# Ledger of designs, part 101: designed miniproteins, single chains, continued (4)

Each design is a single chain, and the fold is of that chain. pLDDT is the mean over its residues in the fold that is shown.

## One batch from the design tools (miniprotein)

Design m15505
Fold by ESMFold2-Fast:
Structure m15505 (fold): chain A 99 residues (1-99)
Amino acid sequence: SLEEEIERLKAEIQKLKAEIDRYNKETSVLREKAAQYALEADSSPEALKKMREYLEKIDPETTKAMSDEEIILYGRYLYVQFKKEKAANDALKAALEAA
């Protein structure tokens, strides 16, 4: 029936969403690791090198084309974004627990 086909398609969509979510989480972890070195990258060549390594695992061609200054700026951008997301998620969780 049409209902059985809809349920099958919903199950397939859920599986594909789970696979996409897994990939996005893995990529996000690499960006977070790169961002953690951003505060040290100006004063630590090793921190800059580690940041490049994590970013190259995500996008090797773009990362290799970037200057050290561009890598540091991008890492700082990521650090600020992750910090904002964490604060927003913490605030939402607190609001839901207070309700």
Scores: mean pLDDT 79

Design m15506
Fold by ESMFold2-Fast:
Structure m15506 (fold): chain A 55 residues (1-55)
Amino acid sequence: SKREEGLKIIKEGLLKQKEGLSPEESQEIGDKLKSLGFSDDEINELLAEAIDEIS
């Protein structure tokens, strides 16, 4: 589903952040999520869910 794909992208971003995420890579993740039709608010919700699932 759209939400599952968004959550996967965020989790991949968090894993890259642990290894040193560049500002360009961070923007790429945000742009990809927006291209899938997520709003900034929805991206923040996905980020919270991904952090909760990883932690």
Scores: mean pLDDT 75

Design m15507
Fold by ESMFold2-Fast:
Structure m15507 (fold): chain A 75 residues (1-75)
Amino acid sequence: MAEEIREVVERFARGELSGEEAVELMARGIAEALGEEIGEEVRRQLEETLAEPRDLQIQAFRHLAELVEKMVKEL
């Protein structure tokens, strides 16, 4: 669920998860909520985000959590 994705972002922000671990957990959560095809596409986009500075990674992950919350509410 989207709330679980927010928790993953918070754990990443606290340094409890690596970027790769956060991407894996978020992609799985999205695949469970929205389907494997969407999870795969989101995983690719998040992996590209890992090339950015940490601040921008956190911002991108938070934005994704908000988008997933909106999508789940509409489905």
Scores: mean pLDDT 78

Design m15508
Fold by ESMFold2-Fast:
Formats: structure tokens, sequence, C-alpha cells
Structure m15508 (fold): chain A 75 residues (1-75)
């Protein structure tokens, strides 16, 4: 139950991040990459009893960094 509540919180934060990216006019390919990496991270947490593998975290953070940089460049 605690893990499921945690995952729901992550899904809500992901939805907010994607909405933010769309509002800031990020490229659709980047938005889709961000969604895919976040969904993969959530699935990995679910499969590993709340543990996120380092490589999955690094892949997500790299795409998130690119999204933040793209938004900053448009601001």
Amino acid sequence: SKTEEYIKGLEERLKRRLAWAEENGLPQELIEELREKAEKAIESIRENNGVLPEEVLEEYLEVEKRALEAAAARA
C-alpha cells in the first residue's frame, strides 16, 4: 500500500511535469522521451519493491535535464 501511494504520487508529478513541458512549448519528441523514461522509472520501482535501479534513474534525469534546458532557452 505504501509503495502504491508512492507510485501514485510519482504519476501525478509526471502528469504535472508533462503539462508544464507542453505549456512551455517543448518539442513533442522530447515530451515523449520524458514520458517514456518516467513511465519506465515508475515500472522499475513497482517491479523492484520500491527500489529504482541507478541506470534507470540516470536515463530519466538526463531527459529531464534536457527538458529543463529546452524550457529555459525558450523563456
Scores: mean pLDDT 78

Design m15509
Fold by ESMFold2-Fast:
Structure m15509 (fold): chain A 77 residues (1-77)
Amino acid sequence: SLVDLARELEARLGAAISEAPAEYRFPDLNARLRAAGLPDADVKRIAALALHRGGVPLAGIAEALGVSVATVRRWLA
């Protein structure tokens, strides 16, 4: 389900963030999500939903995924 996927991605991103220094965590997250074997387009949209459900602000989601805040907002609309 989307809820289970959101929880799994939230946990995975949380682990990645905790392992990386703050100045590197967001630029490197997109590469780490790709390394997990997900298509780039799908990973960004699903990760945005997962991060939003986890309470991450739109600016934080945009930084983590390497896209604009406007793009994240459109994906969540």
Scores: mean pLDDT 62

Design m15510
Fold by ESMFold2-Fast:
Structure m15510 (fold): chain A 79 residues (1-79)
Amino acid sequence: MKLRASVSIHKTDTETTVSVVVEREDGTRYIGTATVPASADIEEGLEKAIEKAARKAGVDPSTVREEVRRGLEEERRRL
């Protein structure tokens, strides 16, 4: 089974909100969102969002984490 994952990060002076969207081959989307204080590590918010999205999608969080990392690396290379 193949899935896609994308990440949206919204950062303010007081908080960071991370949203992870998992899309399965059938087009069904599952969204996990986590908000952490701006002083917290963004990776903490990302981990929580990944776990929520994976739980909703019924997939292993490690699979979602790999797809998220791959997408972020591609975005980083383009910028």
Scores: mean pLDDT 77

Design m15511
Fold by ESMFold2-Fast:
Structure m15511 (fold): chain A 61 residues (1-61)
Amino acid sequence: PREAAEGAYYYAKKGNSQMASTAAHEGSSGERGSRAGLLATMFANMGDAEGAYGHAYRGAS
C-alpha cells in the first residue's frame, strides 16, 4: 500500500498524472485498482499530491 501511495505522490508532485495513475493502479487489482488510478490522476491534475497519495493508499489496502 505505502509504495503505491509514495509513487503516486512523487509523480503527482512532478506533474506527471499518467505515472501517478500507473503507480496507484499497480498497487491494487481489479475495480479497486482502476478506481485508485483514476482518483490519483484527478488529484494529480488538480495539483493535490496528498490527495493522490491518499487514494492510491486506500486502493492498495
Scores: mean pLDDT 73

Design m15512
Fold by ESMFold2-Fast:
Parts: sequence; C-alpha cells; structure tokens
Structure m15512 (fold): chain A 100 residues (1-100)
Amino acid sequence: SDRELNRLATLAEAEVTMLRMLAWELKREASKTENEEIKERLLEVAERLYEEAERFERRIERARRERDIEAAREVLEELRRFREEVLKEVKKLEEEIKKE
C-alpha cells in the first residue's frame, strides 16, 4: 500500500540522514587532529559514509518511483545493519584516537 511504502521509505531516509550526520562529525573530528594518519583515516571513513548514503538514497528514490514496497523494506533493513557495523567501526577508531 502507499501508506506502507511511505512509512518504510521515510524510515530509510531518516537512516540515510543519520549516516550523513555521522560523516559530518567524522570530518569535524579530522579537522581537530594534528596527527596526519588519524586525519586520513577519519576522512576515509567519512567519504565512504557519504558514498554509501548517496547509494542508499538512490535506492530509496527508485523504490518510491517504482512503488516497490519490498525494495523499500530491503533497503531499510540493509541501512539498519550498515549503521550497526559503522557504529562499531567508529567506536574502535575513537578508542585509537584516545591513545594519541
């Protein structure tokens, strides 16, 4: 149904927004460090998050255009899994930064 499609797509769009916010935070952290290796690693993760956010956004737009509820559900599930993995990676990187 249109209602279910709109619900799933909106939830997926919120997940994409969270990925972009995280990427922005990582770029901000990179600007604060004088350690070139840490800076490069933060920027690499941020760039990957922006690229994946763009790919997911295109998939959501396609699901909306094609009125494909199953595609919207699949992209939401993948976004949730991706978020869990990214948060683990970011936590590990933050722990490494604290060691200087």
Scores: mean pLDDT 87

Design m15513
Fold by ESMFold2-Fast:
Structure m15513 (fold): chain A 55 residues (1-55)
Amino acid sequence: MTVEGLTRIPGIGEETARRLAEAGILTPYDIRSRGTEVPGIGEEKRQELLKGFHE
């Protein structure tokens, strides 16, 4: 999964995808363990990101 995968998630724009990439967060596991460490991403957003990766 890359930044391209992140932009498919509802509510995720280029800005949010960029912040995740800067933190090295590109996979569901990274989001689960470190997603809330990214500025602007709270628990709700983290859950939405994980939902987007449920494939």
Scores: mean pLDDT 65

Design m15514
Fold by ESMFold2-Fast:
Structure m15514 (fold): chain A 60 residues (1-60)
Amino acid sequence: SDAERAAAEARRAAEAGDSAAAGTAQWHKGLVSSPEAGRRGVEAGGAGDAAAASEYAQKG
């Protein structure tokens, strides 16, 4: 369905955001907080909340 495709795309974006956030990071502070944002995005995508997943990707 369109919702399923949107959720999958949001999850992919959240994963990409997590990777980028880790890379830009906070290499000295705790890069773990950047991966946490991406993980939250993936969880939201898995729950079918594409908007939340996308927002986490933007933050991460």
Scores: mean pLDDT 51

Design m15515
Fold by ESMFold2-Fast:
Structure m15515 (fold): chain A 82 residues (1-82)
Amino acid sequence: KKEEILREIAELVVAGKYEEARELLEKDEEVLERSKKLVETYLSKHPRNNPEELSEEEWEMMEILAATYMYVLIKEGKPLPE
């Protein structure tokens, strides 16, 4: 289930294991795609936080945080941002 993968990613992020969190994220193409879309949506809707030249490492970190954020929203019964 997607909730299980998102939970594992969130647990790794809380533990500071960002590389392991990235490996899990990359194993599920659908979760990775949703995380990428969430980052893109966030940057497009936040005019003051729209960097044009994110490094690959910065982009990867934002994607891991997006997956963690999706898990928090699911746990709180809140809708995912569009």
Scores: mean pLDDT 76

Design m15516
Fold by ESMFold2-Fast:
Structure m15516 (fold): chain A 75 residues (1-75)
Amino acid sequence: MEEKIKEAERKKDEALRNAAASLAAGNEDAMRHYAEAVVHYEKAIEALKKGDEEEAEKHLKQGEEYIRLGDEAWA
């Protein structure tokens, strides 16, 4: 449980940094996708803290998809 929360927090922080970098570079599409990933990782962390692993997995998967979309907007 603690390791999953720690991993989700790392992914959230990475998404926040990528959103800020995308905004600074003028890539609004990438920024929007990374910002959505942050929201989903925050929801996943909350679910993990409550012991709701099923809800957490749904939000982690959505966060990962938004990271992928953000990364593709830079390619």
Scores: mean pLDDT 86

Design m15517
Fold by ESMFold2-Fast:
Structure m15517 (fold): chain A 85 residues (1-85)
Amino acid sequence: HMSAKEKLKKIYDKILEIAEKQLSPSTVERLKATLDFALKNENPETQINILKQIKATLESFLTDPELREEALKLVDEAIEIVKKM
């Protein structure tokens, strides 16, 4: 059985793979640090707020519509997992 934390880690890794296709290495490193911080945070409300900020960043910086749609879908999936924790 996969824990919620393991499911979130897999989703975050997929988000970073998409980000690497269009975003600068420095922006990807910042997103990785923010996602790692979110994953370590035990407060679901704080984690959801961090994910919403990441969603806004990805929506702004991903110019490819297909990559943007997939990344935003992954963030929404992560938010739903956190809500059930």
Scores: mean pLDDT 85

Design m15518
Fold by ESMFold2-Fast:
Structure m15518 (fold): chain A 77 residues (1-77)
Amino acid sequence: DVMKKIKETLESAFSIFDLPSSTPMEERRKILEEIEREVNRLLFETEPLVGDRKFLQELKKKLGEIRDALEQRERNS
């Protein structure tokens, strides 16, 4: 069920903001990488409807922006 996987992926993406402040940056990056992998799998393997494809591509873009922000924060620290 593509909709169930999309919902789970969204919940996982938002969970990075609910992690304790003590959570290491490496753990946050691993979680983000796992989410990115699932989004890529859904995009390339499930052949979603046009609307779902656009939504997944937008999610992938936002996940990339989050990843860049995490890496930039690490470089500045």
Scores: mean pLDDT 67

Design m15519
Fold by ESMFold2-Fast:
Structure m15519 (fold): chain A 68 residues (1-68)
Amino acid sequence: MSRDEKLDEVDRELLRLAFEGLAAGLSREEILARVREKLEEYQKRYDIPEELREHWLASLERLIDDML
């Protein structure tokens, strides 16, 4: 896979995890903890820049806040 394909896969998985957490009635903190853990797994597998990781976390945090 290309770098862009890997990043798209990560984004889709993190969004899915966030939506599943919301559907399960998890708190904001619980959802963010799961997203962070999954992102750390992907960071080990893929060469993900720290700056991009921080941007994704901030974006997902805003999305979760908007849906709660």
Scores: mean pLDDT 75

Design m15520
Fold by ESMFold2-Fast:
Structure m15520 (fold): chain A 81 residues (1-81)
Amino acid sequence: SDAELAVELLRLSVEGLRARRAGDEERAEELGKKAEELYKEMSEEGKRLALEGMRLYVELVAAGVPEDEALAEAVAAVLAK
């Protein structure tokens, strides 16, 4: 479904950000390539859902929610749509 693909893209994007922050350039590039390939195959609705999930993730992390909990909440919100 669009929501399932959006969740996969959200997970890849968050892992990529974590890899970049940790200085793991090789893993960040690998995850970024997978995210780009998935993004090209997604519908506009799937892309919109992934963007909404990423926005929620960023807002939660900025509010002090632990990254794993923020990701779980963003995933749940995307799947509820």
Scores: mean pLDDT 86

Design m15521
Fold by ESMFold2-Fast:
Structure m15521 (fold): chain A 90 residues (1-90)
Amino acid sequence: EELRKKVRELVREMAEAIRKMAEGKMSPEKAAEEIRRKGEELARLAEEAIKAGVPEEEVRKILEEGEKELLEEISKLDQEKLRKAMEEAG
């Protein structure tokens, strides 16, 4: 499914921006900007899919799956961010 693949790609890009921020390789401002742009792209893809005849319920399920995947990756990165913050404070 084209929508599911594209949502997964955008989720991975958002997770990568958050990961780089946690590692100090990207500023919080730049990470927030990239996440905002990816979120806008997700909204456009959802609207286009609905207009193309994909059931709204199916689109919602795909977005919910993407949200769960993103939250799982963020959960892992939060632990790494905490560990790095402690190392830099020491």
Scores: mean pLDDT 74

Design m15522
Fold by ESMFold2-Fast:
Structure m15522 (fold): chain A 61 residues (1-61)
Amino acid sequence: MFDAEKAKRALEGAKTVYEQLSSATAQQAAKDAADAAERVLENPEDEEAQKELIRYTDKLG
């Protein structure tokens, strides 16, 4: 993704949520968000990861 700064912010936000939530379901969702952000940082052409990142970023700012 061209906006690597936004992807990094989403990754940090997802990690914070993961640490705050102790349920397995909530931790899985936060980990999925972090994985999507990492995939976008590694391969900006991954459209599916970009869409997932956008959904999380919309909520996290």
Scores: mean pLDDT 67

Design m15523
Fold by ESMFold2-Fast:
Parts: sequence; structure tokens; C-alpha cells
Structure m15523 (fold): chain A 55 residues (1-55)
Amino acid sequence: GAHERAGRAIAALPPRGAAAAGAMGGVDLNSDSEALARAGEQGDWRAVAALLAAG
């Protein structure tokens, strides 16, 4: 159904924000947020999802 299609659409989404995430490189409040920002900077949605699932 709709959930299955939405999931596939998200997986096919282009990695937008990789360059924009670089602008956030000055953040220094939490190691967890650093790892998340770095994954977003590289446009690695898989790493972002894994970090969110873990924390």
C-alpha cells in the first residue's frame, strides 16, 4: 500500500544536503550529533538512519 510506496520513494530520494551539511561543521556540542552531521554531510542516508535507530 501507501507505506510501501513511501518507503521506496524515500530510498530513491537524491542525497540532498551533503554540501549544506558542510556548513554545520562548526557544531561541537555532542559526539552523537557530530556523527549524525558527518553522515548527513556525505549524503549517507543509511548511516543517518542507523545513528537515529541507535540513539
Scores: mean pLDDT 57

Design m15524
Fold by ESMFold2-Fast:
Structure m15524 (fold): chain A 78 residues (1-78)
Amino acid sequence: SAAEARIRAMVAHVADLLLAQGEVSAEERELIKAGRLSELSDEVVARFRRVLLAAYPDLDLDLLISLLEPESRALLRD
């Protein structure tokens, strides 16, 4: 859907920004884009979540969570 494509683009943009800033590795960036957050450290997940919500405060977080790998879905909840 258009909403899913928009969320994937937002996630990709934040993942690319984190790589450009030296905040994540190239492998961690690809895991973020793939929605495989369970394979990342808690610090990387928290950093991604913080930057994503700062860049896109009106983001549909529930829709984003539904697009993650099942094991990763709890990692973006409070």
Scores: mean pLDDT 86

Design m15525
Fold by ESMFold2-Fast:
Structure m15525 (fold): chain A 76 residues (1-76)
Amino acid sequence: MEVEELAEKLVREFEAELRRLVEAGASEEEVLQRGGEFISQAVVELTQAGASDELILETLRKMQEAIDRALAEIRA
């Protein structure tokens, strides 16, 4: 698997996980805790796969946007 495909897969899996949490009635604290754990694991996987700093930062930005969307849904 190319590192760019891995990054896109991790973002998709992250968005799916956040959606499950929101649909299950998770709190903001649970979303932030689970999101943080997933991000930590994703950074390790991308680093081990040889991802550039730019790709890692772009992936983190997309994951943060996904958290912001999930929190907005909980607050609505």
Scores: mean pLDDT 85

Design m15526
Fold by ESMFold2-Fast:
Structure m15526 (fold): chain A 91 residues (1-91)
Amino acid sequence: SEEEKEQLREQMKNVAKALLEVDEKPMSPTSKEAVKLGLLHSMAQLEIAIEQLEDPSLTPTEVAERLKARMQEIEDNLEAALEKAKKIAEG
């Protein structure tokens, strides 16, 4: 539903905002990177949940492959993933 998609988009914005706050927390650099990675993975899961609502014909295998691809993109280019998250938090 449109209401359900809006709730997921709002959750994604909230996770993105939390991600921007991580560098201000009293944590080691390694702990900050671990927390950022976890939040980016949460955003990937929310993105896939929205895609499932937009296309209910997606099979479990297709969902799993999309999630795997999103997680790999984050690992391959962390800086690009962080910039994307910043834009989501701001918009």
Scores: mean pLDDT 86

Design m15527
Fold by ESMFold2-Fast:
Structure m15527 (fold): chain A 68 residues (1-68)
Amino acid sequence: SRERIVALLMKNTGLSREQAEFVVELAEEDGPEPSEEAIERAMEKTGLSRELARNALEGAGRLLEDGF
């Protein structure tokens, strides 16, 4: 579920609920292969590095694809 993915992102990255929900919303659009635009938007909203933002988006997208 979306809520489980949000909780996992918060635990693993230290993001706020609002920031984690934003990452999940971007991942819902792109799936496990994030666009450059999604990575940049995630970085702006969260303050994560490019690598961490990419990994968070990829992870969320995979969990969404798997029905987590």
Scores: mean pLDDT 85

Design m15528
Fold by ESMFold2-Fast:
Structure m15528 (fold): chain A 80 residues (1-80)
Amino acid sequence: AGIEVLERTKEVVRAFGEESGKTDVAEEVVKLLDEAIKALEEGDVAAAEQKYKEASALLKENLSEEELQALDERLRAAGE
């Protein structure tokens, strides 16, 4: 469940970055999500949570409130 959700999140973030012209930010977020996936594969849930928080913080620092809302909507739709 966790790894599948993070892989889906990577796809949504990449698509959003491409459409919003923020590809560099999207790539850095995806890198952090890849590190979170690797931590989960190694059984390190705490490290995965830290990497996910870093990804979330990077998005909040680089996206407007409106862009964050749009991204959240896409993530919710992808989670259905």
Scores: mean pLDDT 80

Design m15529
Fold by ESMFold2-Fast:
Structure m15529 (fold): chain A 85 residues (1-85)
Amino acid sequence: SLERAAEIVESDPEAAAAVAAIEAEMRARFEALAKVLPPEEQPAALRALLLEAAERLLALGEAHPDPEVGAALRALAEALRAFVE
């Protein structure tokens, strides 16, 4: 369950902070791109940023010392990739 995966990540302060930092960075990067890209190019740019975020979440999950938190991060990464594809 994605809801359960999110709960597990939120229960770990380091994982929660890392995910929040990725979300903030992606939002800032998309906002910067949206100011210069025509509307028809923005969906492709957003897709690329979301795929990069999924790879970063996967890497966090693989590196995390808690296997339950690691599995939750990987589940969120897989869901994000499936949503974008």
Scores: mean pLDDT 87

Design m15530
Fold by ESMFold2-Fast:
Structure m15530 (fold): chain A 80 residues (1-80)
Amino acid sequence: SMEEIEKKIAELKKVHDANMKYLDESEKRNIELIKEIAKKRGWSQEKIDEMVKETKENFEKGKKDLEADYQAEIEKIRAE
């Protein structure tokens, strides 16, 4: 039924929102870890900026892949 389909999509959205939040929090933790390691090891600002940029790009890709998978799963459920 449409009600069962909408319930499945709502449950999927809840999981997806939690996964996206986890990635956002993980990105922030990784950036802070880079800064802490940099202080201890005396890294140049250029090296810090490069590592932060690479981290942001990797998480951006991960979020895009996760969003694409989420949309594909919704389409499968709606095709029922």
Scores: mean pLDDT 90

Design m15531
Fold by ESMFold2-Fast:
Structure m15531 (fold): chain A 76 residues (1-76)
Amino acid sequence: SSLLERLEEAAKKAPPEIAEVLEELRETILELAERYEENKNNPEALAKLEEEAKAWLEENKEKLKEAVETIQKLQA
């Protein structure tokens, strides 16, 4: 996907500590996407997966914000 491609390219250009954050995000997205495909015919499992995804985003909101700001500075 375009998002995954952008994360991969950003990680290659980012400092190591930011690259690690972007790699973790990419891995999490891939895992969630795989679990979505495996459970797409199970509404209860999809609802739980959505809750888990939202919880992960909330827990990592500040870390993701710092990564985005760093990428924007590198692309400025």
Scores: mean pLDDT 76

Design m15532
Fold by ESMFold2-Fast:
Structure m15532 (fold): chain A 70 residues (1-70)
Amino acid sequence: SMMDKIEEEARSLVELLRTSPEATVRRVLTEYAQANPEVADEVLERMLEIGRELGASEAFLAAVRAVMAE
């Protein structure tokens, strides 16, 4: 389902990017959003929720929010 895809992609991106530099997070997520415009907003929003639950850094959360604001 679309919800399952959003959940899976959000979790995968958090796992991949959680320890990455802020500039890398912003670049990868900008590329992701351009390639996946139909789901990008929902995936990024879900990444913020998962990131908060897992105790991701404020730098990571700020990078995700910055891409969402573009």
Scores: mean pLDDT 86

Design m15533
Fold by ESMFold2-Fast:
Structure m15533 (fold): chain A 79 residues (1-79)
Amino acid sequence: RERFEETIKLVGEYFKSKYTEEIAKEVEQFLKDSLEQEYADRRKALLDAGVDPETADALAESYLNERLDKIKKAIEKEK
């Protein structure tokens, strides 16, 4: 959760500095919703495949963390 919130905030701060606060809020909300949906979809797919809840949560979290790392790298490159 902490890495998720930190990454969303990092993206928002970047867009606020380069564009407007309105655009930053829109991007933060879109990214948050998209990542939460990806996590939920991945977790559901694993559960539907017969993976236990603990393992499904761990794998979905791993995929989320990979996406967060890619986003952080993209933003850091643009700073």
Scores: mean pLDDT 79

Design m15534
Fold by ESMFold2-Fast:
Structure m15534 (fold): chain A 84 residues (1-84)
Amino acid sequence: MSEVESYLDEYQELVDKARKAIEEGDIDEAVKLAREIAEKFGDHLTASVLLDRASKKAAELGDDKSAAAAQKESDDFLNRALGK
């Protein structure tokens, strides 16, 4: 145990929940969790990757509006990860 263990556990829990939400087709939950990862941990790259996956899943489900919205947020987070 270390003083950073809870931080890493919380990060991994959010990432795992986001991946599960994508697998289950819960795009709204996946987007919410990706935003929380970016806001809470500053991990804009992981948020971008999760949003890209959510976008692809939404497109597979025929939800073009959610797919477009998630892709736009993915692009925004990728730009933040590459430079501010």
Scores: mean pLDDT 82

Design m15535
Fold by ESMFold2-Fast:
Structure m15535 (fold): chain A 78 residues (1-78)
Amino acid sequence: MSLKPASEEQLKELEEKIEELEKLIEEAEKAGADPVKVVGYRMLVIAARVSRALGDAESVEREIESLEEAIKELKEEL
């Protein structure tokens, strides 16, 4: 397998996106968002944290893109 280590910049960006999404999930939950939808977003956070722990560049980059889309979607719903 050709796993390349993620850069410190990629790991930092992923952590920042995780923190932003977690904050938006909390805000959405307090605003009365659908519990099933909230669970879905929390699962994305778990997947992102796993990818960050593994430190694989491809996985980290993919998760950054996934979290950016989730953040955008949640902001549009709030």
Scores: mean pLDDT 82

Design m15536
Fold by ESMFold2-Fast:
Structure m15536 (fold): chain A 65 residues (1-65)
Amino acid sequence: MLSPEELKFLSDIIFGKVSFEEAKEYVKSLKSITPEQLSGLVEGASTVFSKEQVEELRKILESKT
């Protein structure tokens, strides 16, 4: 399950409040995540970002799991 902070982040992306570069910086700022959090963030990002952008975010998130 996504945290309230993660849900707010995804909401901001969906409403166009966050650019891809801002999303990338957000995932870089995470110290550690669970596999469930990785799955949820990747799924959410895939609703608004291209497959290539989602793959970049996934690689960063994998370094945090």
Scores: mean pLDDT 72

Design m15537
Fold by ESMFold2-Fast:
Structure m15537 (fold): chain A 74 residues (1-74)
Amino acid sequence: SMLDELKEEARRTAEELLERLKAGELSPEQAMEEFDRRARELFRRLTADPSATAADLEEFWLFVGELARELKEA
């Protein structure tokens, strides 16, 4: 589903940014800003899907929130 595909894209994005943070390529602030930017783009794609439900949007927000917390605490 679009939801599952976008959740996996968000996870891959968080993992990519975490590795760049660990490598010293990004500050924590830069990593969070980039994750927020990319997450908003993914959310926009989800809202453009006519099959997306309010529950799908909530699930995506919760998932992104957990990834953001992991990245922030890194």
Scores: mean pLDDT 87

Design m15538
Fold by ESMFold2-Fast:
Structure m15538 (fold): chain A 71 residues (1-71)
Amino acid sequence: SLEELRKEAEELIKELEELVKEMPEPTQLAGLKDIKEFREKLKKADEEEVKELVEILRRSKQSVEQALKQM
């Protein structure tokens, strides 16, 4: 359902925010700005847009996790 997809997106944004906060200060500020934009996008998104956002969030989370492992 759309509500389940929205909940999944919200949890992914939360997890991504926690990972971003582990990054160095300059990169952290840029990441937090992206997270704010994701939250704003989610508020107006339809079901297809939420599905796309979930895929983007999952890829972003993987990228940040990989970056943190290489530090």
Scores: mean pLDDT 83

Design m15539
Fold by ESMFold2-Fast:
Structure m15539 (fold): chain A 56 residues (1-56)
Amino acid sequence: SDREELLRLSERFEEQARTYEEIAKNAEKQGLIDRAARDLSEHYRERARRLREEVA
């Protein structure tokens, strides 16, 4: 069913969000601001949230 596919996609988006958060934090340790990584982390987190709401 489409529900299981959406849940798997949501999980993958959550993993992507965590990956980009890690990239952004690593940039901060170097005294840099990685805005693209921060924006992508937020984007994937929001997408995952919307997919979960859609399945509820």
Scores: mean pLDDT 85

Design m15540
Fold by ESMFold2-Fast:
Structure m15540 (fold): chain A 60 residues (1-60)
Amino acid sequence: LEEAARALAPLPNTQRVAVVKAAMEGDLEKARQIALDAGLSPEEAERVTEAAKRIADEHA
């Protein structure tokens, strides 16, 4: 969980909330797209998407 939170740290607060919300809705493609739109690399966007999925799974 600590590693998942750290992966989201580079994103602004609004994008972090949007990514986690998309993951909670099961829309991992949208979560990845939000990270890319925020200026992250494809590798960073994949890490953010994976972290958001882990956070969503903890709250499900």
Scores: mean pLDDT 76

Design m15541
Fold by ESMFold2-Fast:
Order: C-alpha cells, then structure tokens, then sequence
Structure m15541 (fold): chain A 70 residues (1-70)
C-alpha cells in the first residue's frame, strides 16, 4: 500500500493526501486501529515521495500522518 501510494505520488496523484485524509476521518469516527495502519502507510508514502513527517509542529501531510500514526 505504501509503495503503491509512493508510485502514484511520483506520477502526480493525490494519493498521499487521500491517505492522510482517510486516517483523520477514521480517527474521528473511532476506528483507531484501522486509522493507524492508514496513517502509517501515508507516512511511508510521504517519506518515499520526498516528504518526511516533522513531528515538531510544521503543518503538512507528513506531520498529520505522523501525529495519527504515533
């Protein structure tokens, strides 16, 4: 899943955005375990696509995915 999303991101898709959004929606609905797996995949995709999770207050998809994954 992470590799698939990284490939789509390299092709100019919104797959990393979709992964982070899905993780946030899952958390809001209380589907925490599934949400964490999606957040991890989103973090891996952002890292492979040239973005890394910040964990230190920068606003972006990497931070959002990292916050949900941790």
Amino acid sequence: KADEYAKKAAEGSNAPVDAARQAMEGEALGVKNKDLKIAQAGTDVLHKAGGAPSGEGANGLGEAAYELYK
Scores: mean pLDDT 48

